# Ledger of designs, part 73: designed miniproteins, single chains, continued (5)

Each design is a single chain, and the fold is of that chain. pLDDT is the mean over its residues in the fold that is shown.

## One batch from the design tools (miniprotein)

Design m18521
Fold by ESMFold2-Fast:
Structure m18521 (fold): chain A 93 residues (1-93)
Amino acid sequence: SSREKALLLIGITEGVIRIAAAIAERLNDPIAEVLREVSDELARLRDAGDVEGAVKLIEDFIKYLEENYPDDPFMQAILKGLKNTLKAIKEAL
């Protein structure tokens, strides 16, 4: 179903953020905690089947990264990935 596809894409998004959190932690970047919290909340929303909540969280996080990390190449790479997965989630719905 379209909703099942959206949940799988949310799972992929959560995994990407979780990997980014591990990289940031290794680099002693304080963003690691924010990335971990976002990935944990995405996992919770996915387990609850809350596609609309997950979409909102991804949209809010995209806005946060655009406003706070416009010149950070690592955060800009994450931002591009998030925009691509968000587009795919919305197209699946």
Scores: mean pLDDT 88

Design m18522
Fold by ESMFold2-Fast:
Structure m18522 (fold): chain A 79 residues (1-79)
Amino acid sequence: MSPDDLEGEILLALGRMQASIARHLAKKGTKEDLEEAVELLDRAIELFRRAYELTSDKERAREELARAEELKREVEEKL
């Protein structure tokens, strides 16, 4: 694994953690939880975009990004 691939993997892992917390908050469904979920998803999206540039596994990074963007849209619709 190259240093760029390793950094990409770390960014993917961080993005997944942010997205996981956001999904948990979205299930609680209070306005405050939904607003926090949007902020966490924005961070996850940024991390996944950076990971996409660094990782050799572009498809995985793209899939994670698409899932986070879709979840953000769903959460924003509930606000």
Scores: mean pLDDT 87

Design m18523
Fold by ESMFold2-Fast:
Structure m18523 (fold): chain A 86 residues (1-86)
Amino acid sequence: MMAKLEEDIKRAMVDIGLAVTNLDPHGRDYLAEAARLLEVHSREEALAILADRIQRVDGLSRDDAESTARFIISLVEMLRELGLEP
C-alpha cells in the first residue's frame, strides 16, 4: 500500500511520462496498444509484443525497444492504479 508521499511521487511520474510520450509521434499509439495488450496478455507477453512493434516501427535495437516497452507498460500500470485512462 502506497504512503501519501509515494502517491504524490507516482502522480508526478505519470505526468512526466505522459509529457514524454506526447513528444514521440508514435508514443500515444504505443500507450493505447500497451493498454489493449494488458487486457488479454500477461505483463511479460504484452512487453514482448510491444517491444517487437516498437523495434519494427522505430528501428530500435532489441534492448532499446524492450526498455521503451517497459517504460510504456509501467506508465499504463501506474495510470490504472490511479484510476486514470491512458
Scores: mean pLDDT 77

Design m18524
Fold by ESMFold2-Fast:
Structure m18524 (fold): chain A 66 residues (1-66)
Amino acid sequence: AEPDPETRKLLLEAGKIMLDYENGEITRDEAIKKLRELYEKSSPEAREAILNIARAFGLDIEEIEK
């Protein structure tokens, strides 16, 4: 099933943040801050997906959940 348009936009933004981090365009702290801002705006389903993306790139999800 496809996520709704709002959730899809949030997931695309999360993916872009992680790519910017992996490419060295933003710091780890900047990536965590941006993901936290998305997490706070997200539905429970989008939050779970954002945490899974962060974990896949080796970020500490506890820093995002706070």
Scores: mean pLDDT 77

Design m18525
Fold by ESMFold2-Fast:
Structure m18525 (fold): chain A 100 residues (1-100)
Amino acid sequence: DEVERRLEEALAILEDPEASALDKAEARRVLQELLLGDDETKRRVIEGLVPLLRSEDPETRDIAFDLLKLNGSELVVPLLLPLLDDEDPEVRERAEEILS
């Protein structure tokens, strides 16, 4: 599955502490492209991005936040609703901003 391979590679880059800013920018571009696909592809990308809102890397958190916010998909709602009750106030704030 070409979509699965591209998604896995992009997410792996964002989770890699040794990844360069250029590598992360390319990963963001790939994820943005996949978010323009069908609903199944969008759902898979959103499911991979939501955990990255908790990343220890601020750049990775910002990329996940921006992609989820900019795509405004109804598919994100059920995955973010549980985060409104998260123990981490920063996670709650990010979820609230994406859902607004």
Scores: mean pLDDT 83

Design m18526
Fold by ESMFold2-Fast:
Structure m18526 (fold): chain A 89 residues (1-89)
Amino acid sequence: MEAEKWSEEEAEKKYEEAKKKLLEKGHDKIVELIDEIKELLEKLYGEKYAKRAAAVLAEEVVKLLEAGVPEEEIEKRLREEIEELKKEL
């Protein structure tokens, strides 16, 4: 994936752009969950990995919502990811 070639600055920019799109559509809960996943990834794998992984996740979530996947289904998946990451702390 091209994401593996992103600098930390490029990853942060993509993450913020994806978050802005989600917030503009009222997906505030989704943004909160992605922010929590990013924080957990930073604790487990370091900031550089977390920035790239969070950017990829946020862009994917935007695509899924634009494709008509229900917000509730995405929220469920993000909450499951948070619980799995918390087990590794």
Scores: mean pLDDT 82

Design m18527
Fold by ESMFold2-Fast:
Structure m18527 (fold): chain A 68 residues (1-68)
Amino acid sequence: GAMEEEEQKKKFELLEQQVKLIAKMMGYDSAEVEKLSKDKVKIVLTKDGKETVIVASYDKAVSELLSL
């Protein structure tokens, strides 16, 4: 289907907001989200100087984060 690039940007921004909110609730000091492709994101979490890296599809990113 014809979807605009702006809609894809909004989807990423919503995912980034959700990840940052959940990470804060889980007690992480920071969370960074990077778009790797249309279907994949990289999440970098920091807590007490320890870095945790997750690479997941958009639909699995939140569940992978919650499984930590």
Scores: mean pLDDT 79

Design m18528
Fold by ESMFold2-Fast:
Structure m18528 (fold): chain A 76 residues (1-76)
Amino acid sequence: MEISLPKELAEKARKEAQELFENMTEDEIERYVKEAYEIADQILEAFENGDFETARELMEKNAVKLYLAYLYRKKK
C-alpha cells in the first residue's frame, strides 16, 4: 500500500522548510534533523503495524521537519 502527500501539500511543506532553512542557525537545523529521523522511525513502525492513520498524521504534522532533514542531507 502506498501513502504519499499530495503534490500541492508537499510543495507547500518544502517551501516552508526552505524558508526556515534560510532563517535558522545550523544548531537549530541539526536539532530538527535529529527529531525528523526519530519521527521517520516511528512512521516506519506504524506502517509495519498496519497503523496507516498514525503514519499519515505523523507525516502531515512533521512534513516540514522531514524536508529540512532532506535539505540538510543534500547540503553536506
Scores: mean pLDDT 75

Design m18529
Fold by ESMFold2-Fast:
Parts: structure tokens; C-alpha cells; sequence
Structure m18529 (fold): chain A 77 residues (1-77)
């Protein structure tokens, strides 16, 4: 479980960096950054109480994260 949360945190971190580099919307960046912080806390066991909130927020930002990760992979090719 912690390993899966760590993986999500890594994906969110990459998406946040991409949004910063490309000048993405501040609202999108804030949501992605919040989700990233929640999953880091879940991965280290500090924020188990926020598991449901983290999952809900991840679903909200998932389209943004997937788009960012797809663009990152295309640019690295």
C-alpha cells in the first residue's frame, strides 16, 4: 500500500514540475501539489486519516496528471 502511494506521489510530483515549467494554471498546480503532499504523508504513515481525501483529490486531478505525464514522455523522446 505505501509503495502504491509513493508511486502516485512521484507521478504527482512530475506533473507539478511540468505545470510549473509550462506555466500551467495556478489552480491546477495547487490541486496537484496538495494531492502530492497527501500521498507523501500516506506513504510515510503520517496521514492515514487523509487516505479517502487523497484518493478523491487524485481522481479530480487525474486528467491533469495523465496529460502532463503524456507530454513529458513525448518531449523526452
Amino acid sequence: MAEEWEKKAEELSLAADYLIEKGGKEEDLQKVAEAHALFIGLADGSWKEYEEKAKELYEEVKPIVEEALEEIKKEEE
Scores: mean pLDDT 78

Design m18530
Fold by ESMFold2-Fast:
Structure m18530 (fold): chain A 95 residues (1-95)
Amino acid sequence: MNDLEALGVLNKKTFAYNIPQVSIIEVPEGQEEKTINQLRDQGYQILAVEKINDDVTLVLARNPLGTTALYLIKTPGQQFDPQILEKATEKLLNV
């Protein structure tokens, strides 16, 4: 799945939950947890985390301006199943 297809899946789900921001963050392999900790250090509140696989994680966070956003953290070139992404997003947003 390319980034545009992933954003399409995420935007469809986030629209139903009134989440105004969706972003993809590309990180080197094994740096997902460090990236989540960097968001915390920048003042983001981590509301929920759903791990899709070792290289792909969904994070629901509230930014320092008070806006809720969904982040897809992945390694460059990582491929994932659209159905798995949709299911993981539904689990995350129902927390």
Scores: mean pLDDT 77

Design m18531
Fold by ESMFold2-Fast:
Structure m18531 (fold): chain A 74 residues (1-74)
Amino acid sequence: SLAEIRAEIDAIIATLPPDLATQLRAAVHEFLEHPADEGALAAFRAFVATLPAEHRPAAERILGLLEAYAREQR
């Protein structure tokens, strides 16, 4: 469910620095408002690629959850 995905994403974000956590929460919110928009998914993927190497795996985990959710909305 969306609630379960949000809870898992929030748990991942809670392990990150506050500034990055704020940016990721905003990016996730924008994506979840338009989950069928391939452009929104591409923008989120591009954002994840710009993150520091130490935080990229956590952000990639979030991306994977969002990609799975987007496929279920088609």
Scores: mean pLDDT 79

Design m18532
Fold by ESMFold2-Fast:
Structure m18532 (fold): chain A 89 residues (1-89)
Amino acid sequence: APKRETILKYLEIIRNMSREELLRANELAPEVGDEAYREGLSIEEALERLKERAGVREDDPKLTDEEIREIALSQPGTDEADLDEVLAL
């Protein structure tokens, strides 16, 4: 998949999480990562499964654009210029 599509999917998933839900997801990441590896899931598909398993049920986003930027920039392969373009959507 093109790099921009990957970043877009990643940020769309993160924008739908509260900070509490994201922290719970991090605790479950090893289990979901193992499943993703076994099933050949993309990183975006793995993140969606992680969100579901963490019990993300709120429709209201809790993270600010600033918090999303900080989280995304901590990930390898995230370009600040690409991130700015995606967040401007």
Scores: mean pLDDT 63

Design m18533
Fold by ESMFold2-Fast:
Structure m18533 (fold): chain A 80 residues (1-80)
Amino acid sequence: YYQQGLQLQQQGNYQQAVQYYQQAIKQNPNNSQLWYNLGLVLSQLGNYRDASDYYGRAYQLDPDNQDYRDNATRYYNLGN
């Protein structure tokens, strides 16, 4: 699921990438990188509110990661 999501994201097929990342998260809900990648894909789709929520989850799981913090803050402001 995760590798399939990455390939779809690289191809610009963001809608399908979301589906595969959601399946990957179901298997590994504490993997902060999966939440972050789902946020990236949703931001590309213009779904800033959901991107914000998923960036926030990645930041919650790995609070020392500055990229997670910065994107959680950025997309929170865009979604509100």
Scores: mean pLDDT 80

Design m18534
Fold by ESMFold2-Fast:
Structure m18534 (fold): chain A 61 residues (1-61)
Amino acid sequence: EKEERQRRLEERMKELGLSREHVELALELLNSPLPGEKAQELLKMLLEGADPEVIREKLKE
């Protein structure tokens, strides 16, 4: 389920030592009314350590 995936993703991001800002933005992506493909792409970038500022700029589009 989406909720279970969201929780596991958040836990994994914290285990990887990603900042709270990364985790917060990832949760926002999962809860946003964005196309799934777009959300998954941005989420993958966050997991790879992309700057949250870059992701926020892409969200504005």
Scores: mean pLDDT 72

Design m18535
Fold by ESMFold2-Fast:
Structure m18535 (fold): chain A 89 residues (1-89)
Amino acid sequence: MEPLEELLEELERLLENEPDEVVRRVLRHAILEVRRAKEQGAPAEVAEKLKEELPEAVAYLREHRDDPEVREAAERLARLTEEALAAEA
């Protein structure tokens, strides 16, 4: 299984089990980015970096959800995700 395919499955699994709406929006954004990278045939180095960074960032967000700075960054990503999804609908 390709790194981006494994990452996509992991992110979709996390989204299915995530109760926090802000974290869910960040996961939707990450899923869109991984899908686009996969469709465009991203280089192996980029695929490996995304596989490492995105799950780690989501885990960090969940662990530090009560940190105002981390929460604010997640909310900004959530807003961008809403705009991207609206444009693709």
Scores: mean pLDDT 69

Design m18536
Fold by ESMFold2-Fast:
Structure m18536 (fold): chain A 60 residues (1-60)
Amino acid sequence: SGTLSEDDIAVLLVIGDASTLPLLRARLARWSEAREAAIREALSGDYSVEELVALARELA
């Protein structure tokens, strides 16, 4: 099954909200509780653009 690219993840983190979390959980190649916490914070709008890009790279 296809996984999300770094660019796809970055877009979803920038424009997404709490409802995006299940989509990311289903489509990411690697998932952990620590990554879920970071994704939740990113989707709440607490991250800078640079932090969102760094997280997207880590999740790809």
Scores: mean pLDDT 76

Design m18537
Fold by ESMFold2-Fast:
Structure m18537 (fold): chain A 99 residues (1-99)
Amino acid sequence: MVTKTVTLSVPLKTGETVTVNVNWKKIDDETWEVKITVLDANGNVLDEKTIKIKAKPGDTVTVTVKVVDAATKKLVGEVTFTFTATKDGSQSATFTVNL
């Protein structure tokens, strides 16, 4: 079983920081579970998503998460994650942050 966790700190124009936690794990040979948790500056869960994706070794999968302002519920930006699956474990993940 291969588990990869990435934590991103994203400063907002208001001076607050949003924390994005991405946890991905291999469930079986073709199934991956991606858990995404967005926390506001006070540590409150702003958004949480669990996505199951099917990816065979060599496949690349892109997941986009929308980030919203906790006070106004307005869209602040997007975080895009790109994963490359391998048979013996996922070794590659890239991210793009758009605010």
Scores: mean pLDDT 66

Design m18538
Fold by ESMFold2-Fast:
Structure m18538 (fold): chain A 105 residues (1-105)
Amino acid sequence: MTPEEIEELWFEALERALKAGRLDPLAVFAEYLRLLGRDEAAERIRARLEAGDYLGAFRVIAEVAGLTDTPEEELERAVEETKKYLEEDREKVKEEVEKLIKERK
């Protein structure tokens, strides 16, 4: 898979997340995994997000990426960064994502 193909799949994942009203990084990554045929991993991430288990969601991402040795402290840092993004203005995030998608079309 080329870098260009990966980028196209990522933007398709952003479009799907935008349509679903879910623009947090974990939701976008779940849609990206579904596009790669990794439906089981995508559903595991989504189930963790529904439970409010952001740490568990990042553990699934680390497992999928082959980063199983990632310390829990690094995963907790990622959770804090994600919470900060989720506290951002949803309209601003939506506008930025729509701009990125338009740039690619």
Scores: mean pLDDT 71

Design m18539
Fold by ESMFold2-Fast:
Structure m18539 (fold): chain A 86 residues (1-86)
Amino acid sequence: EPSPEERLAAARAHGAALVAAVRETAPTLPVEELERMLAAAEAQAAALRAALPTAPPEEQPVLEVALATAEEIAAILAAAIAEKRA
Protein backbone atom coordinates (compact mmCIF):
# COMPACT_ATOMS: atom_id res chain seq x y z
CA GLU A 1 0.00 0.00 0.00
CA PRO A 2 1.45 3.43 -0.90
CA SER A 3 2.63 5.58 2.02
CA PRO A 4 1.08 9.05 2.57
CA GLU A 5 4.32 10.60 1.25
CA GLU A 6 4.23 8.40 -1.88
CA ARG A 7 0.55 9.23 -2.49
CA LEU A 8 1.21 12.98 -2.10
CA ALA A 9 4.20 12.85 -4.49
CA ALA A 10 2.12 10.85 -7.00
CA ALA A 11 -0.81 13.29 -6.69
CA ARG A 12 1.47 16.29 -7.34
CA ALA A 13 3.13 14.63 -10.34
CA HIS A 14 -0.23 13.50 -11.77
CA GLY A 15 -1.77 16.96 -11.25
CA ALA A 16 1.14 18.73 -12.93
CA ALA A 17 0.95 16.35 -15.91
CA LEU A 18 -2.83 16.83 -16.27
CA VAL A 19 -2.54 20.64 -16.13
CA ALA A 20 0.25 20.61 -18.74
CA ALA A 21 -1.77 18.31 -21.04
CA VAL A 22 -4.92 20.48 -20.71
CA ARG A 23 -2.93 23.67 -21.44
CA GLU A 24 -1.49 22.05 -24.58
CA THR A 25 -4.75 20.53 -25.89
CA ALA A 26 -7.48 23.03 -24.84
CA PRO A 27 -6.77 25.52 -27.71
CA THR A 28 -7.18 22.67 -30.24
CA LEU A 29 -10.48 21.24 -28.92
CA PRO A 30 -14.02 22.24 -30.05
CA VAL A 31 -16.15 24.29 -27.63
CA GLU A 32 -18.55 21.36 -27.03
CA GLU A 33 -15.66 19.17 -25.79
CA LEU A 34 -14.26 22.01 -23.66
CA GLU A 35 -17.72 22.55 -22.09
CA ARG A 36 -17.98 18.83 -21.21
CA MET A 37 -14.47 18.87 -19.71
CA LEU A 38 -15.24 22.05 -17.74
CA ALA A 39 -18.45 20.53 -16.30
CA ALA A 40 -16.47 17.43 -15.22
CA ALA A 41 -13.68 19.55 -13.64
CA GLU A 42 -16.22 21.74 -11.79
CA ALA A 43 -18.10 18.66 -10.52
CA GLN A 44 -14.82 17.13 -9.27
CA ALA A 45 -13.80 20.40 -7.54
CA ALA A 46 -17.23 20.61 -5.84
CA ALA A 47 -17.00 16.99 -4.62
CA LEU A 48 -13.45 17.58 -3.28
CA ARG A 49 -14.50 20.80 -1.49
CA ALA A 50 -17.36 18.86 0.15
CA ALA A 51 -15.06 15.97 1.20
CA LEU A 52 -12.05 17.98 2.41
CA PRO A 53 -13.37 19.26 5.82
CA THR A 54 -14.24 15.72 7.03
CA ALA A 55 -11.27 13.89 5.46
CA PRO A 56 -8.68 12.24 7.74
CA PRO A 57 -5.65 14.54 8.36
CA GLU A 58 -3.34 12.14 6.46
CA GLU A 59 -5.58 12.35 3.34
CA GLN A 60 -6.09 16.13 3.39
CA PRO A 61 -2.82 17.06 1.57
CA VAL A 62 -3.66 14.69 -1.32
CA LEU A 63 -7.23 16.03 -1.55
CA GLU A 64 -5.90 19.63 -1.44
CA VAL A 65 -3.60 18.86 -4.39
CA ALA A 66 -6.50 17.21 -6.26
CA LEU A 67 -8.75 20.24 -5.58
CA ALA A 68 -6.07 22.72 -6.72
CA THR A 69 -5.55 20.62 -9.89
CA ALA A 70 -9.29 20.49 -10.66
CA GLU A 71 -9.65 24.26 -10.07
CA GLU A 72 -6.65 25.06 -12.32
CA ILE A 73 -7.99 22.78 -15.08
CA ALA A 74 -11.43 24.45 -14.81
CA ALA A 75 -9.81 27.91 -15.10
CA ILE A 76 -7.81 26.87 -18.20
CA LEU A 77 -10.91 25.36 -19.85
CA ALA A 78 -13.08 28.41 -19.02
CA ALA A 79 -10.43 30.71 -20.53
CA ALA A 80 -10.22 28.56 -23.70
CA ILE A 81 -14.04 28.63 -24.09
CA ALA A 82 -14.07 32.44 -23.64
CA GLU A 83 -11.31 32.85 -26.27
CA LYS A 84 -13.19 30.67 -28.81
CA ARG A 85 -16.49 32.53 -28.22
CA ALA A 86 -14.88 36.00 -28.54
Scores: mean pLDDT 85

Design m18540
Fold by ESMFold2-Fast:
Structure m18540 (fold): chain A 83 residues (1-83)
Amino acid sequence: TRPPDEKEVKLALAEIYRGIGNIDLRRGDYEGAVEAYRKALELYQEVDPNYAEPYRDLAIAYRKAGKTEEADVLEQKAKELEA
């Protein structure tokens, strides 16, 4: 058995942080969701910088936190990555 490579570990951690963000968002902890999704985005960006979904997750959290301008910027970034 070989330990997982760094990319596999980063992807697993990104999924864990995304899950934490989803839980925080459902609980109404919008600032906690922002922190968790930011950590997930950083990890996903290192593995696949063209993956749009973490930008959308973070945009939703910022919008719920009342940070509309930050949410709009992230949503635009996600659309650019999917184009």
Scores: mean pLDDT 85

Design m18541
Fold by ESMFold2-Fast:
Structure m18541 (fold): chain A 61 residues (1-61)
Amino acid sequence: SREEELLSMSEEERREFIERRSREVADALGKANNLSEETVEHLRRQLVEREMAELERLRKE
């Protein structure tokens, strides 16, 4: 699964993957909703933070 793949990555690779994916999602949402660059960057940060928190939760189980 995607979660198993992420957990098998190094901490650096995992961070880079999450940041890249979050940027892609934020950019797509920005284009679809005509959001400002500032709003897109804010969304990207929120997506990274949420995914990192979810992975940290999974690591402790």
Scores: mean pLDDT 77

Design m18542
Fold by ESMFold2-Fast:
Structure m18542 (fold): chain A 60 residues (1-60)
Amino acid sequence: MVQQQIEQIQKQTEELLNDEIAIAMMLLDAAVRGESLTEEDIRQRILEQTQRQIQQILES
């Protein structure tokens, strides 16, 4: 069951990383907050969030 949850999270992350509109909206939000982020920085934040979610499930 844990493996299935991890796979689901990974699939959702891949979908988000391929959503150019979502990435653009995240970049705009960061710029409004005064952050100088690139698209790669946003993708890294998404991957870090995914890793944290997986870690939390494994530690539960």
Scores: mean pLDDT 78

Design m18543
Fold by ESMFold2-Fast:
Structure m18543 (fold): chain A 91 residues (1-91)
Amino acid sequence: MKPSENVKKIEEALKDMPEADFAIGLLRALNKEVKKEDVPLLGNAALAQAVMDRNVPAVPYAKTVDELIARARAAGLDSVVETIEKIKKVV
């Protein structure tokens, strides 16, 4: 299976962020778009792509991402905030 261009862009944005797994897990938990049984079989880029595809169109997705950033900041999860902002910039 070959990754899409979006998956490659997400991988490039996240490759320097060790908390990518946590941020993607947070996106999945809050959006409930990724099935629980599929999570162990997906890589970080594939999981991010699945969450993004299910949250498009871009306007609702951008609003959801801003809400996730606000919640992560309130919880003191600065590394997760950086990861989510990187995902937002490549969408």
Scores: mean pLDDT 48

Design m18544
Fold by ESMFold2-Fast:
Structure m18544 (fold): chain A 58 residues (1-58)
Amino acid sequence: MAAQEGARAALETARLDPSRAKEVGELLSQLGKASYTKGFEASEEIAREARELLRAVQ
């Protein structure tokens, strides 16, 4: 759930502010890696970071 929420927020950030595409790509990469290595806590923290980024561009 958290990884999906984070990915959605990151993609919406890129839609609202295309200049942040690089940051969005980095967050999506981190979410992918967290799913394989760091587990749920890391995924939730990265998802929260993605939501904060989305809030900043709204």
Scores: mean pLDDT 71

Design m18545
Fold by ESMFold2-Fast:
Formats: sequence, C-alpha cells, structure tokens
Structure m18545 (fold): chain A 81 residues (1-81)
Amino acid sequence: GLADAKKQLEKLYEEAKELKEQVRKETDLLRLIGLILRAIGIKIDAELLKEKYPELKELADKVLELADEVIRIGLEKIRSL
C-alpha cells in the first residue's frame, strides 16, 4: 500500500545518503563499482515506486537525484584512477 511504499522510499533515501558519503571517500576500483551498482538498484526501485504511486513523486525524485549523484561521483572517481 501507499504507506509501505512511502517507508520503502524513505529507506532508499537513507541508503542513497549513506552511499553518497561512502562513494566520496572510496578509492578502490572494485568497491567503487559495487557502490555504483547499489545506486543503480536504488534508482530502479525508486522509479518503480514513483510509477505505481504518483503521490510519492517528490520523495521518489529526491531518491533518484541522490542515486544519480552517487553514480556520477563514482564514475568520475573511476575515470580519475
């Protein structure tokens, strides 16, 4: 239901925040790849919840923005290795 979807998005938001902190500090190539893949998973889950529950669009968009930042930072770090 909507309440469970909101809790899931809130959890995904916290996970994306933690991934952003981790990716900023990470220097190992394989770990950076792992963080990017986890962010892609969060993005997929947030998009599916956004499609099913349009009422949660604003929260889902915040999760997507954070996940995209994690992916961008991770890829920039890999390029700089």
Scores: mean pLDDT 91

Design m18546
Fold by ESMFold2-Fast:
Structure m18546 (fold): chain A 95 residues (1-95)
Amino acid sequence: HMEELKEQALETAKSIFGDEGKKLFEEYIKNPEEARKKMLEELGVSEEDFQKLIDELTEKYGLSREEAELYVMLMLIGAKLNPELKDKFVEALKK
């Protein structure tokens, strides 16, 4: 299940964000903890805000924490690659 989700997420990242998005998601799959830490620091997202997003996805959609983390990481990659959306996304997390 998780391996199929990772393959599908890589294809989705490439389709939506191009080769750069695929590269960022591959880095996350290879070293999840380090890639997560780097992404959160670059976007100014706290670990508390990150865990809150995971909690909301698990509660609302019945996802496992591992599945929810994959979706949140795709959202963060999208925000990083779209500077125009970065500030709006970060501001929304502060509420």
Scores: mean pLDDT 74

Design m18547
Fold by ESMFold2-Fast:
Structure m18547 (fold): chain A 84 residues (1-84)
Amino acid sequence: MEEYAKRAEEYLEKAREAIEKENAVEEVEKYLGLLLEYAAKLSKEKILELAKRLRELAEEAYKKDEKTGELLETAAAQLEELAE
């Protein structure tokens, strides 16, 4: 579980960096997909923590690009669904 938690954190950070650098939406989408893949292996508590962080990041993303903000909110909702 430690490795999966570290990978999820790494991809969350890469998504944040891509948003800050105003990279293509496709790069953010790629990192979010990888984040979701590793997050599915985590505890419900950790999944909900990641979902909360994605929602906070979505607020920042909306200031740059609405599509990217929506993508982050969708990823957070998918994590919340995985956690029930």
Scores: mean pLDDT 81

Design m18548
Fold by ESMFold2-Fast:
Structure m18548 (fold): chain A 65 residues (1-65)
Amino acid sequence: AAKSALAAAEAARAGDATAAAVGAWEGKQNGSDPELSEKAVAAAKAGDAEAAARYAEQATISGGG
């Protein structure tokens, strides 16, 4: 869970929206905060790497991370 969410945040910071979306989705499946993980995926799909990184990090902190 934490590893997937961290990888999603790192990918989003690097501007890789696809990797960020995949990592956030995996984080949701593995115990990260599902609402924040969904927001991270939505932001990544919209091309908002900053919002995607922020939500992915919050999902790790607030969920099973």
Scores: mean pLDDT 67

Design m18549
Fold by ESMFold2-Fast:
Structure m18549 (fold): chain A 62 residues (1-62)
Amino acid sequence: SMEELARETLERMSELLKESATKGVLGIGYAALSVSTGSEEDRELARRYNEESRRLDEEARR
């Protein structure tokens, strides 16, 4: 039914958006850490987490 499809869609979107939010927070955190420490490793981690966050958010909204 349309209602069952809607519930399934909401659950899927919720999981993807939760993961996206988690990756986004990690990306922000590592970016701030890289600025304070000058760590290139932390800067690379920030870039990867921000990219993953964006990808998951985009996937959730499709």
Scores: mean pLDDT 87

Design m18550
Fold by ESMFold2-Fast:
Structure m18550 (fold): chain A 83 residues (1-83)
Amino acid sequence: AEQITLEAVLRVGGTTVTATITVTQVSDTESHVTIRVRLEREADGRRTVLERVQEGVVPASAAEVAAKARATLAQDAAVAEAL
């Protein structure tokens, strides 16, 4: 199956947010999408890690979903001034 993985990392002070999007084509008309968001923070000698995973099936090809996700991540990176 065709699989595409995208990663975005945002750093704000002592907090790192990592978003990983995995898109797998499951049929000619549908793709399975997994979005994993990991938040890691270090403050006052303590490390906090929070992770959330969301998944679903969308009526689009893996290439179409990945293209839209890339465009959204590029826009968010520009707005966040994370570069």
Scores: mean pLDDT 74

Design m18551
Fold by ESMFold2-Fast:
Structure m18551 (fold): chain A 74 residues (1-74)
Amino acid sequence: MSVEEFLKREEARRDQALAAGDTETAAGHRGDISFLKLALEAGVTEASSEEEARKAGFEYGQKIGDENAALGDA
């Protein structure tokens, strides 16, 4: 499944939770969406699972954070 498909599914789940008034569950899905977006920024378009896609996004986010800390600390 593509990372875009995982993103679309998580956005649908977020919207479902918001429609139900469950803002806590919606916040969880928002977190997952953020990692999936980071995976897409890293050029990861395909993954074997949503967990793998989220992990790729998390790792990319850490790399960007490390690079920014090295270049812009002050």
Scores: mean pLDDT 77

Design m18552
Fold by ESMFold2-Fast:
Structure m18552 (fold): chain A 62 residues (1-62)
Amino acid sequence: RVAQLERDLAGEERALRELEEELEKAKKEGASPSTLAALYAARAITQAGIDFTRKLLEEAKE
């Protein structure tokens, strides 16, 4: 169970890193406001997922 949560966290952190890279590229390339809004939303959702998985890991270590 803890190992699965650690794998989930690693995957979420990778997804966040990739999203941040895509957002930076999109801003540099002058992407449309709708594209930027979608990337900002995806980043916020991914960050919330990371925060939740970290909370579950803390609970599992008790």
Scores: mean pLDDT 81

Design m18553
Fold by ESMFold2-Fast:
Structure m18553 (fold): chain A 82 residues (1-82)
Amino acid sequence: DLAAALRRLEEEIRRLERRLVVLEAALGLLDAAIDFLEWLLANTSDPARRAQLRADIEALRRQRAELEAEIREVERRIAELR
């Protein structure tokens, strides 16, 4: 039945939209964390601490890039289902 198929499709879209909200919230937290660490790095003169902060920033930037890719894929999937 077309009506049953439509309801299943609407449920899948709602699940993807909920995931998108969670991913966007995580992206915001990563952006805030990166900004904070970059501020710490700008105000740090100790070479060992600077090296650790740069490593932490790079790790978060990689996580951010992966998260952005996942967001784009979810957005693409939602658009295709509509």
Scores: mean pLDDT 88

Design m18554
Fold by ESMFold2-Fast:
Structure m18554 (fold): chain A 65 residues (1-65)
Amino acid sequence: VSKEVGVLIRAMAEMYALGGSLRIEKVDGKLKLVSSLDTPEARRVLEEAVKELEKLGIKAEGELL
C-alpha cells in the first residue's frame, strides 16, 4: 500500500468514526477530499489529511458540504 493510499484510508476511517463519509476525487493530478460533515472535528480530519498528502508532494484540497 502506498503512503498516499494509507493517508486516504485513515481519513476515510476517521470520517466514518465521526458518523460521516468522505468522497475522494482525482482531477488533473490533484486530490479533492469532500466531507459530508461540517463540524470542527471533520474539518480537522480534512486539514490533517491535506497536510500529510502535501508532505508527500501531492496537491490536495478539502471541502465541507
Scores: mean pLDDT 83

Design m18555
Fold by ESMFold2-Fast:
Structure m18555 (fold): chain A 60 residues (1-60)
Amino acid sequence: SLVDRMNRINLMLLKLLKERGIQDKVLSIEEWQALLTAVAEEFEREGRYDEAELARSLAA
C-alpha cells in the first residue's frame, strides 16, 4: 500500500539522519531534497524500486 511505502521511506530517512548525525538539525528544502535522493538510491541498491520512485518524486 502507499502507507507501507511511505513508512519504509520514513524509516530510511530516520536511519540516514542518524548515520549522518543530523537527526536534531533543522534542514533546508535543498537538504531535504538531497536526503530524499539518498533514500531513493539506497532503495535502488536494495531492489526496492517502488519506494525509490516514490522517494525521487518527493525530492522533485
Scores: mean pLDDT 84

Design m18556
Fold by ESMFold2-Fast:
Structure m18556 (fold): chain A 87 residues (1-87)
Amino acid sequence: MEEAKEIAKKLEELHARYLAEHGDSTDRALTDALIREAYAEAARLLGLPEEVVEALRNADAAEFRELMKQIEETYGEKLKAVEEAAE
């Protein structure tokens, strides 16, 4: 699973960068920005439409939650079906 490996690597890089820039900061705005960036990169690596990637990256907290629900509804079942079939 090349996509899963690439996503994990990107998330590790973002986490390391966040720690380097912010230390042990629990600033909510910075944490929310990191989460949005991580999900936008994951969506891009999974081949989701560019409009979804941009929407995730630029969303406020409420818009982000709504987009995540839409992604789960559209792709969550497909991802779970793949996981189940892969057994």
Scores: mean pLDDT 60

